# Ledger of designs, part 15: designed miniproteins, single chains

Each design is a single chain, and the fold is of that chain. pLDDT is the mean over its residues in the fold that is shown.

## One batch from the design tools (miniprotein)

Design m521
Fold by ESMFold2-Fast:
Structure m521 (fold): chain A 74 residues (1-74)
Amino acid sequence: SLLDAAKTLLENVDKMSKEEIYGALIALKNVAEKKGLTDVAEEIQKLIDQLPNMSEEEARKAAKELLEKFIDAL
């Protein structure tokens, strides 16, 4: 499920490189799109678009904040 995918990503994000975070967010966006959660997919895409301009630490923090928000809402 999207919730399970988000929780798994959140548990691992501190161990992930910026490149791995990009890949994981793309995968999460695809799951959201398949479930018709267009608003969730759009928020994930906004973070993906911002990641090139972030440090690895900033990327991890932003990913955690987004994932926590989704987990609380789902």
Scores: mean pLDDT 84

Design m522
Fold by ESMFold2-Fast:
Structure m522 (fold): chain A 91 residues (1-91)
Amino acid sequence: DPKAEEAARTAREVARMLGFSEEIQELAAEGARTGDADGAGKKVEELLLQKGADEDVARAGGELVKTIAELAWKGVSVEELLEKVIKLMAE
């Protein structure tokens, strides 16, 4: 599905620009491709906890990736998605 692959590319690019690891970039891409944003966020939180991140950091990372995957799946552009994520981080 061309739209699913475009959503995956958008999510991967945004995650990359935000400094997430390649593993997290691919989890964001898969969530955007499938529309399973909740699953992507949970997997990122679990991955970060496994790698020794603090619970607050892991939760925040999971929530950001969930937001990235959800908005990318809805067709939001890289630029608009970055603006929305930066606003969420500032609030």
Scores: mean pLDDT 86

Design m523
Fold by ESMFold2-Fast:
Structure m523 (fold): chain A 60 residues (1-60)
Amino acid sequence: GSANRMAALQELGRMLKAGKEITEQDLRDIARKYGISVSTVRALLELLKSGRMDEEGVVT
């Protein structure tokens, strides 16, 4: 459901803010934790990266 995707997105966002390099293992762990596919987690990570470059325009 959308709630699980939002929770995964928030966890990815926290990891990126902490300066952590997100690995394939991290993607698998998040996918398992929230009951979504690894491909969905990768898409959410790409969305976060794209959003930061295009929408935020501010260093957070």
Scores: mean pLDDT 73

Design m524
Fold by ESMFold2-Fast:
Structure m524 (fold): chain A 68 residues (1-68)
Amino acid sequence: ALTPREKQLLLAMIGDSPAGVNAEQLRAVLRSEGREPSDAEIAAILAGKAALTRADLGDATFDESALA
């Protein structure tokens, strides 16, 4: 699982791009936080996707329906 810090760094990397974060970018962020993720761990975080989008990293889109 990603920490709040790792999610923040990935969201900053995405910016306004709809393309999201790929496996190599995930690995780079996790290594910058002192982790050495395996290929299996990266694959598990991606959950079969080619990239994680802003919606995958944040829960704001699902939180609005709970607060409305």
Scores: mean pLDDT 68

Design m525
Fold by ESMFold2-Fast:
Structure m525 (fold): chain A 67 residues (1-67)
Amino acid sequence: GHMAEIRKRILEKIGEILRIIGEILDLEEQLKKETDKEKIEELKKKIEELKKRKEELLKEIKELESL
């Protein structure tokens, strides 16, 4: 049914969010140990891009929940 398909799509997006959170945590750990300014800026950029993707997925879940 329509509701079952929506729930599956929400769960898939939750799985993607969990993967992204794990990647952010790994990059933040790398950032704490990094001393090269150029590499620090690269890590910050990657973390920002991942946070943006997480927010997009959260918005998509919210839109699916409204259906």
Scores: mean pLDDT 87

Design m526
Fold by ESMFold2-Fast:
Structure m526 (fold): chain A 86 residues (1-86)
Amino acid sequence: MPLVMLHTGAGRYYYRQGKYEEALFHFKKAIELDPNFSIAWENLGEVYYKMGDYDKAIEYYQKALEINPNNQRARDNLAKVKEKLA
């Protein structure tokens, strides 16, 4: 549990710096530690969105919502990606 939070925090730190490969590494590590941590799937989707990979962004936002249907950020971000593709 604490390691999941540490990797999620590190991923957000690198994401804010535009270091998307480092962000992906840490979010994938969080998911390896806890595959049911909806926030890590949401953050993974955000990185792929910033990289222009909208198909992967949609996939990971949907996974976050499958795990936690009340994840408002994943829901809002999924809607944003789908709007951009329409």
Scores: mean pLDDT 87

Design m527
Fold by ESMFold2-Fast:
Structure m527 (fold): chain A 59 residues (1-59)
Amino acid sequence: SAEEALRELAEHYGISEEELEEVRRAVEEGWTPEEMLEAGFSLDQVFAASTYQALKEAE
């Protein structure tokens, strides 16, 4: 599932549970990768967000 993929990416990239929840909320609120970077998200977090969004839209 998209949620499982997001958790696996978080473990792989060392993203904390707090950061993971922020990533998830940004995707749910329709943030772009550019907006996430401007808000201080890392490239790894933006990559995780993009993967999560793509998987959710494919379901």
Scores: mean pLDDT 79

Design m528
Fold by ESMFold2-Fast:
Structure m528 (fold): chain A 72 residues (1-72)
Amino acid sequence: AEELAREGEELAKRAVEIYLAGGDREEAVRLLERAEELAARAIAELLPPEEVPAALARLRARFAGLKALAAA
């Protein structure tokens, strides 16, 4: 869980850096998709089962916004 969260944070940071540098937007989106997967796995491992659906919905909404910005 801690390793998944850390890896997800690093991928998200890298995606933001690529976006801000005006680099490969497809690569930035791909990294954000991978970060979202890792964060979703961390949520499933760290949170009680009853909290997971709401946390996943919030996570997906946030990453959808970030991916839209990266693609623009």
Scores: mean pLDDT 74

Design m529
Fold by ESMFold2-Fast:
Structure m529 (fold): chain A 71 residues (1-71)
Amino acid sequence: EEERQEALEKAREHVRKAIEAFENGDYPAAAKHLQEAARYARKAGDEGIAELVREVSKLTDEQLEAIAAAR
């Protein structure tokens, strides 16, 4: 239970960091944070997946494409 809550908070934090990194033009860092957010969302289960989808919906198509292309 507590582990799921921590995973949800970490997923949210990494999505926010990904958005910030993207706004700073740091696409590799944005990609890294999205990968971590997905990892924590899976650990949190259904609630984590739903939360990640909600947070990612705040990104534009351009932001998502740039992050997907970065390594």
Scores: mean pLDDT 71

Design m531
Fold by ESMFold2-Fast:
Structure m531 (fold): chain A 68 residues (1-68)
Amino acid sequence: MDLEKVKEILLKYGLSEEDAEYIVTHIEHLLSHGLSKEEILDKLKELLLSLGYSEEKAEKIVEELSKL
């Protein structure tokens, strides 16, 4: 997974620089633990919701990231 492209997509969907960095760091941690892309995307949706982003926005972000 290209983490630079992940950050660009997060910023495109209106995340702050701080939230985008936090999410990218978390994805990197999950990748280092051998999680599949599908498992990472599921956890990312939960993380976006916990940060206060809408379900619609979280689903759109996850869909775009699934194309990477």
Scores: mean pLDDT 83

Design m532
Fold by ESMFold2-Fast:
Structure m532 (fold): chain A 88 residues (1-88)
Amino acid sequence: NAVEKLLEIADSLPPENTRARETVRELAEHVERLIKLIKEKGIDSPEVQRELARIIGLVLDVLAEGGPEFAKRVLDVVNEAIEKAKKE
């Protein structure tokens, strides 16, 4: 479950990294929405493309707030979720 993995990543951060934690939690919500849209509308739909653009923005925020190692962990979970949703 990608949402659970992202929430675990957020909770693994030190408490002082509040902004990074909040951004990852917001990203988890958008990833859940993206998976639903892929299943309901298909990967090529405009709705999926718009949600992907929002997710890209949030991943860039994660990079700025948590650094490259943290962003890679988050991006790996997001990519796994997208590929799994595409393959059924």
Scores: mean pLDDT 82

Design m533
Fold by ESMFold2-Fast:
Structure m533 (fold): chain A 69 residues (1-69)
Amino acid sequence: VAELLREAAEAAEAGDAERARELAMEALKRAPKEQIARAIGVLLRALALLDAGDYAGAAELLREAAEEA
């Protein structure tokens, strides 16, 4: 799960918002509920930044979510 979130952060840095979103959602589906509950607020903000085109900000938040997962 943490590795998927790190890959999502890398995709966001590369400007690939679609892949970053796909990887982040995949991590959410595979994560134990307890782990994802801690990171969900950060993950939702990261997804909002991807939608807004702030890929650098999204990448930073996705890395933080990876550390919580």
Scores: mean pLDDT 74

Design m534
Fold by ESMFold2-Fast:
Order: sequence, then C-alpha cells, then structure tokens
Structure m534 (fold): chain A 89 residues (1-89)
Amino acid sequence: MKTKTITITDSDSKIIGRKFKAGESVEEHLGQGPFSGIARDAVPTAGIDTRVTVTFEVDGTFNIGDKVTVEYELKLDSADIKITKIEPG
C-alpha cells in the first residue's frame, strides 16, 4: 500500500480511464491534467510495455489547486492501480 499527495487539476474531481506505462508518474498525470504534463521515459520490462489504469474519484468538495492524499495499490496481475482512499492533504 502506498500514499501520494496529488493536486486537483479538474473541476469534476474525477479522473477515469487514464492509462499509464510502468514507471510513469501518477502525480504528474493527475496533478497537471491530460493536456499538460511531461511524459517520462518508460522502461520496458523484458521488452514488454506494461500499462496500468488509474481511477481517481473524490467524494468531497474540492477546488482546482487543492491537495489531497491518495492511498493506492498496484495490481500487477491485472496491470491496474486501484485508488483505495482519498483524504484532504
């Protein structure tokens, strides 16, 4: 189980369907939005790109620029990152 502080960049506070390569920064994509952000070099494992889907959902009232602490699990068997908890940061 891991935690990360993320800045809200979208007014709906929901980021669904984003796919990330192994080694990509979840904070970079969630913090800067889909139209901004720096693609980091993904290091292929044994020549195979592993992509993970991040689902981020906020159950509170948050504004753009607010920081939240997100708890997540990496499910390598399905290549998914599951968000398990979101708290004001």
Scores: mean pLDDT 44

Design m535
Fold by ESMFold2-Fast:
Structure m535 (fold): chain A 65 residues (1-65)
Amino acid sequence: MIEEIVKEARKLGKTLSYEEAKNILLKFGISEKTADRIVLLAMMLEKSKEISPEALGEALEKLLK
């Protein structure tokens, strides 16, 4: 699942908006509340409002494992 989410994110480009990252997570069956937490963590890891697919993957690993 995490690898599939990161692959989908990479198709959108080098970075994603909050909305783009959240929509991918929702598409993969992650609840809205959990998706918001993952996206916020990814933004904190990047220290940016732009989210890399790699930061999204790291946030998923930290919150789902």
Scores: mean pLDDT 80

Design m536
Fold by ESMFold2-Fast:
Structure m536 (fold): chain A 73 residues (1-73)
Amino acid sequence: MSLDKKEMLKKVKEAVEEAAKAGAPLEKLEEAKKDAEEALKEAEKNNDKETVELVKEIIKLLEEAIAKVKAKE
């Protein structure tokens, strides 16, 4: 199970990095972050520690992508 979640995280990381490299709109990255933060709240409510860790990593990647896009402005 952890391996499958880590593989998912790797694909999400690649997708976020490619989107940022391709000049994805800031709005799309912020929407993805909001979705991830909502998923984090649900995972915390359900005491799903593995999903909490996965979602936190996704949020971190999105924050880094948003910061890079803002730095280009």
Scores: mean pLDDT 74

Design m537
Fold by ESMFold2-Fast:
Structure m537 (fold): chain A 75 residues (1-75)
Amino acid sequence: SSKRERIEKMLEQTRLNAEGLVNAGFPLSIIESVIDTGEGMLVLWARREGMSQAIIDEVRQRMEEIKKEAREKLG
């Protein structure tokens, strides 16, 4: 599905952006804000596209894992 491909690309782009910000020495508060913004935009798009609650929950879980990885790399 082209919609699933967009989700996977957006999740990977968010992960790469977060990793880049960690490596550049940005504070965790900025990194978490960027991830939260990406999550909000992707969830809003998925809801607008009529995607299932299961997919929305998956997106949120995967975004939280990206956030957890950023915290672990900075702690």
Scores: mean pLDDT 89

Design m538
Fold by ESMFold2-Fast:
Structure m538 (fold): chain A 90 residues (1-90)
Amino acid sequence: MDFDPGSGKPLKEDEKQLKAVEEIKKMAEEIRDQSPRARAVADLFLDPEIEDKTPIQVIGLILRAVGEIALEPDPLVEEFVRKAAKLLNE
């Protein structure tokens, strides 16, 4: 079971999803400077015009990233998308 690290309580579904979104943003920041393609994909997740990125909005960004990979495969971007999708499914 997923627990709150501070209180030991089980994470609520919404809290779990918000934690996944924050982890995805962190991964986006980590890959941003590693390749031009990774930067373009990371900037989609780090765009300040998307206030309070909800899990649904993050899923939309993942779908856009999948479209980018379909046009021009990049192993770094593909790995990022797989990890992001896995986090949202947990």
Scores: mean pLDDT 67

Design m539
Fold by ESMFold2-Fast:
Structure m539 (fold): chain A 62 residues (1-62)
Amino acid sequence: LVGKIFKALVDIPKNDEKTLELKKGDLVEVLKEVSGFIVEVKSLKTGKTGLVLKDYLEFVGE
């Protein structure tokens, strides 16, 4: 997953300082796998980094 580009499937609200706010369709690069459910990503739109649930992301390289 690290270094791969994913798309947000839904709008993701900022819940805390660690969570990245995303809008549906925003592209992100995976920087780190934190757990089986959570990845650290960088928004290609804003350059901001944060944590998101893997289930809210779709791989765009298929």
Scores: mean pLDDT 80

Design m540
Fold by ESMFold2-Fast:
Structure m540 (fold): chain A 98 residues (1-98)
Amino acid sequence: SDDEEKMFEGLKQIIENETDVETLKKLKEEIKKLTKDRINALKAFYEKGDNEALARLMGLDPNTKITEEQVEEYIKEIEEKEKELLELIDKKIKELEK
């Protein structure tokens, strides 16, 4: 979704512009926590059959019927974006410690 992509690009810019190693380490833990909480919420709403809440979390129209396959693909995209952000943070920390 546009909101998801905008948030992802915003986080990449924050990481790229950050010069404090301690702030980057805290950001890494925050990203990990937020990602875990988001995936858990998606799974919980899917299990409850709360299609409206699930659609809102996925940035879709609330009246959109969400399939199991769509939830799994969306979780995979979230996990891939998390991995990219964490790798960027680790690279930035390594560069700043030189």
Scores: mean pLDDT 85

Design m541
Fold by ESMFold2-Fast:
Structure m541 (fold): chain A 75 residues (1-75)
Amino acid sequence: SSARRRLLEQLAAVAARLGELHKLSETEDIQTVKARMAEAAEALAAAASAADPRVRISIEMLENGTVVVSVDILP
């Protein structure tokens, strides 16, 4: 379906952006990477919400460098 294709495309975009931020973490300090991740998370959440307002995406970087991506579907 069209909705399924849009969701898969948004998930692919999230994966691609996460890869870019991971590469950035090799050359930048952790605070700069966290700031860039916050900007990317906001942009990705806006794009996901525009495609389907029930879909929420959040990105968090833990102190140990682990990146957590959460996808929530509202009723």
Scores: mean pLDDT 66

Design m542
Fold by ESMFold2-Fast:
Structure m542 (fold): chain A 60 residues (1-60)
Amino acid sequence: SLLEEIKEQIRKLIEKLKEGADPEKIKKELEKLVKKLVEEFGSIPEEVVELLEEALLIIS
């Protein structure tokens, strides 16, 4: 499903972030995925919110 595909993309971005990728670049990629989720579902699903919170904690 689209949701599972986006979750996998977010998990890969989190992995890159843990490997020392540029946080600003990862943030922009996450913003693009969030926009797609809002366009498709009208909101960010709770299971994706948890992944985004994990990414933001690493960036901070």
Scores: mean pLDDT 82

Design m543
Fold by ESMFold2-Fast:
Structure m543 (fold): chain A 66 residues (1-66)
Amino acid sequence: MIEKVEVSASESVEEIVEKLKEKGYTLTDEQKEELKKAIEKARETGKTVRVLLELDGKKVLVVIKP
């Protein structure tokens, strides 16, 4: 099952990481960097950016709204 987590591009990487940790998911440094780049892209383009992360054997879709 794919879990969807909706976040705002106005949120920091740290805020999003804490939300995922609250749901039981721990991100690697590489995944945190990927998330940071996606947030930056959403901010710069004003468009929704989707990032699919594999966390602890589960697929999590992070939907970043501008």
Scores: mean pLDDT 81

Design m544
Fold by ESMFold2-Fast:
Structure m544 (fold): chain A 65 residues (1-65)
Amino acid sequence: SLVKELKEAIENGDTKKAKELFDKFLASLETEVQKKVALHDFLEYAKEHGQEELAEYLEKKLKEL
């Protein structure tokens, strides 16, 4: 599961892998609403796991939608 692998990368502090996996996940979503939900959910998850760089990356993407 891409989502499971993404969560594992976030939990392990693998910021580069998390960004790559998130971009693949985001690209698989068809609607702006689905993309916004995914961005909000993973932004919260990144913050809960102390992933500051990933959180900034996701916030920037969210502002572009």
Scores: mean pLDDT 87

Design m545
Fold by ESMFold2-Fast:
Structure m545 (fold): chain A 95 residues (1-95)
Amino acid sequence: KPSEEEFDLEVELALHIIRAAVSTKAAERYLKKGDVENAIKAYEDAIKHYREAIETARRLIEVSTDPEIVANAQRTLESFERDLKELEKKLEELK
């Protein structure tokens, strides 16, 4: 039986994924316009949401008894840890 906590974590994870993607695209648009200051702020927002998504995925792995949910959360965790490292490097080069 899916717990209310499991459902809330899946929703929280999805929202952080969407917010990370939106902030990353905003940063890329600012860079195309030469607006480095707003690009840095947008990348910092993206990094925040990537970190929150990673922590939510870890919590979901810990509480879920559904192998499919655990497997999907593990894939998200691995993918987002890689993306986070690349974004942090990109942000360092802009500062």
Scores: mean pLDDT 85

Design m546
Fold by ESMFold2-Fast:
Structure m546 (fold): chain A 106 residues (1-106)
Amino acid sequence: SEIEKLIEELKEVRDQLRAARAAGDVPRTIELLYRILELISKLMALLDEKGLFTPEMERLYDELVALLTEIIRLARAGKPIPDELFARFDEVYDKLIELAKEKLKE
């Protein structure tokens, strides 16, 4: 399905993001963060079109967008990104994707 393909693409982009961060490649990290934002927005829109986008998913999505926006802002400013922001990003992302997968099984 298109939704399953987006989830697979998001996993690949997250692996690329981890590699870029490990390499200290700031321009690549920024590019990949924008790509995650694009793909997650598309995923949420498709779930909404299918009537599968819940209020809990909306809350997590809004938090994820705010976290991504702040991480991108810091990266673009050449500022260090607190580990706590990436840890929270990982937690919110994982929970949102888990909820999306659960809805696809219904």
Scores: mean pLDDT 87

Design m547
Fold by ESMFold2-Fast:
Structure m547 (fold): chain A 97 residues (1-97)
Amino acid sequence: MDEVLAKTFGIPLEVVKEIGKVAREIFEKMDEIDKLAQVDPQAALEAIKELREWIEKTHKELLEKYKDNPNAVKVIERLHERILATLDAFEEWLRRQ
């Protein structure tokens, strides 16, 4: 539950909900890229590059919005690291196809 996560990490419920929305949008875009990879792996690699640019922009916006909340910043940074690692693994897998 978002309420449990907010209490556990010491961040406002609104922050948990906003971070959750961003994570969902990223995973939806990743699913679209996975479907594209079945037809055009090269176009999928290009879409990963565009997704990385969107992620970087969104990450900077979230950090600026929540800069006065150190716990929120830590959660945002950790999510960013995990998402980039997932994209790196997906891109490496695609290059081997």
Scores: mean pLDDT 81

Design m548
Fold by ESMFold2-Fast:
Structure m548 (fold): chain A 60 residues (1-60)
Amino acid sequence: MEITDEEIKEALALIWLSIAKYAIEHRGEDLDEVIEWFREQARKLGLSDEFIERLVEELR
C-alpha cells in the first residue's frame, strides 16, 4: 500500500473538518470563526483553495 503525501494531507483535512463540525454542533462555537480556523489549518497543510472551499461547504 502506497499512500501519497497529498492523500495524507487530505485525510488530515477531513479529521479537522470532523473537529470543526463537532465544535459547531456540540459546543455552540461561532460558524464564521470555525470556518476561518479550518481555512487556516487547511492552508498550512498546503491544500488547494478549491479543495478547502469544497470542504467548507460541508460546514454550512
Scores: mean pLDDT 79

Design m549
Fold by ESMFold2-Fast:
Structure m549 (fold): chain A 62 residues (1-62)
Amino acid sequence: MPPRPLSPEQIAEIQRLVSQVAASGDDKALAEALELVRRAVRGELSADEAIARLRAIVEELK
């Protein structure tokens, strides 16, 4: 049974946060952000948890 798909709003928020991490120029933070997205897409991590962790990465960068 496939996991519940991400909503368009959740996808938009994730894309926005990943673009902010990418804009920082921190390759390590970007790799961590992309791993969180991969886990969320595979259903290994909830969308809300992935978004919360992505927000934490963005806050740490500024």
Scores: mean pLDDT 78

Design m550
Fold by ESMFold2-Fast:
Structure m550 (fold): chain A 61 residues (1-61)
Amino acid sequence: HMEEMEKEIEELAKKYGVDKETVRKLLSGDLREQAKAMAKISLKKNTDPEVKEAAERILKE
């Protein structure tokens, strides 16, 4: 179970171009940490000004 989870985390980190820690936070069930992880992914994947502003607000929260 733990070994399989770590492999999935590594694959997701490579897919989204973020840290394994960011992926672990997203899977943690903590809504605040999940929001921050999603904001980091959005900043890396999107150049839309509206998305950038939303992500910055979440990270400052």
Scores: mean pLDDT 70

Design m551
Fold by ESMFold2-Fast:
Formats: structure tokens, sequence, C-alpha cells
Structure m551 (fold): chain A 74 residues (1-74)
């Protein structure tokens, strides 16, 4: 996709991001933390920051806190 090329994201990065979005929607804090950590280590920090913003806007406080912790630990 064009977004993969523009953001230097791989197919795996897009897959992990979709899994993170699903974890946010479900309130799965442990899975969200793991996926966010993996994405940050892969260099997709901007994408994780965007998803964190969405989680906060949705009032997903616990999962947003887990993502922030993963970012700090990376």
Amino acid sequence: SELERLLNLSEEDIKLANELIDAVDQGDTEKAKELARELVKRGARTLVDFILGVAKAMGKTEVAEAIEEAIREA
C-alpha cells in the first residue's frame, strides 16, 4: 500500500498495528503493551503515538497507560 511506502512500514508493521488497534478496542492491556513495544523497537513509534492518541480519545484509560509504559520502556 502507499502508506507502507510513505511511512517506511513493512507488511509486518501493518499487521502488528492492526493487532494493536484490536487490543485497544477490546481493552486488552497486556497484549497492547507487548504489541506497542514491538512496534516501537521496529521503528514505528509515530504509528504507536497515533494509536495512543486514539485510545485516549476513546477513553480507554488502562490500555492507553499500558501503551505509554511500553513506549517509555523502549
Scores: mean pLDDT 81

Design m553
Fold by ESMFold2-Fast:
Structure m553 (fold): chain A 64 residues (1-64)
Amino acid sequence: SAQTYYNAGKTAFELGDYESAVGAYENALKLDPNFKEAWENLGRAYEKLGKYELAQEYFEKARE
């Protein structure tokens, strides 16, 4: 489920595995594109990877 991928993404993020967190959040969003928390946390993961422009794009999607 989208929630399962989202939870996996949070765990990866907490462990510092930001690339794995991105993959998990992207899988959550493939199943549920309206999952605002997944858009927000995808943005945060990209910030940790230094991809600030991409992060801002995903934060904007989280606000829709």
Scores: mean pLDDT 87

Design m554
Fold by ESMFold2-Fast:
Structure m554 (fold): chain A 74 residues (1-74)
Amino acid sequence: MSSETVARIIGLALRILGEALEQENEEALKLVQEALRAFNEGNYEKAAEHLLEAGKLVGLEEVGKEAAELLRKA
């Protein structure tokens, strides 16, 4: 995975995290934490699934989809 792709994924994940914090959505916050753990473990498919679900919960489904596609292409 390129450093540019990693930076893009982080930016998308931070956008989902920011919305989850603003909405006080505990389930979405938990999913973002689980996505970060999966990413650090090299499990990009699990990270993709968690970010997609978190994005849907906070109304950023397209942001979650973009992050998931980038993770799956790694």
Scores: mean pLDDT 86

Design m555
Fold by ESMFold2-Fast:
Structure m555 (fold): chain A 75 residues (1-75)
Amino acid sequence: GKELADKAIDLLHKESERLDFDEQVEATLAIITLAIGKKHNASPEELAQTLERLADISRSPKVAEALRKAAEIVR
């Protein structure tokens, strides 16, 4: 539920400490997406699928890996 989305947001914040500026922007957009999804009571599967789609279009393997880890947490 919402607690798992918060845990995913915490993961993305921690991973962003090792990212460059462009990668931090991508991670921040994912955090905003999770926060909005929580507000609208998006399902765990919908949040996970959104994070997986963001990972698929990411130009950074580090961001893609962090987003896939976040998707596993919200599921």
Scores: mean pLDDT 83

Design m556
Fold by ESMFold2-Fast:
Structure m556 (fold): chain A 62 residues (1-62)
Amino acid sequence: EEEIKKLEEKIKEKKDKLTEELTKKAQEGKASPDEGQELSLKAIDELEKLAKEKSKLEKSLK
């Protein structure tokens, strides 16, 4: 259970970091559309990896 909570916290932190970075770039008007898309794709890949790890831990507990 603790490991699952830890992974959920990491997922939330990465999601918050992505949102903050995209918001900051949008406010400064410096980010190109392509740059925002690239950041989103990288974050999605990382989130998928963490979600998969969480799923494995959940299955191990059952």
Scores: mean pLDDT 71

Design m557
Fold by ESMFold2-Fast:
Structure m557 (fold): chain A 58 residues (1-58)
Amino acid sequence: SMEEELLIEIAKKVLEGAPDFPLPAKVAFVRMDAEARGLRPSEEELREAVLRAEEELK
């Protein structure tokens, strides 16, 4: 969906700036950006977005 793609793009930006941060910190940064944009993602959606972004950046 468009929201899933947006979360993945946000996650990619977080990974570009903080590639060595632990997963909970990456998820927290994606949540903050997503909520600032009016989204209310679940923890599961945030974890999925971070993992998909990491796979796409390999």
Scores: mean pLDDT 83

Design m558
Fold by ESMFold2-Fast:
Structure m558 (fold): chain A 73 residues (1-73)
Amino acid sequence: DFARWEPVWGTLVSDVTDTEPGEARLADGSVVRVLRKTDPAREGDLAAYPLGEPKAGTGVIGWLLVSLDEPLV
């Protein structure tokens, strides 16, 4: 059906201590589910689109986050 994907631009901090595949920790410390925008050719794929390279020396990466059910604020 038309489960709408909402692109969310944000910064994710990669951490190997408590992050599951398809989930990422935000710079604020919260964990969100990272999903790819649904494509008619590829449905059900999980992917995060990098907004750019990580900040030098920090490891902070910008990602395009796509949520399934997020109210527009």
Scores: mean pLDDT 40

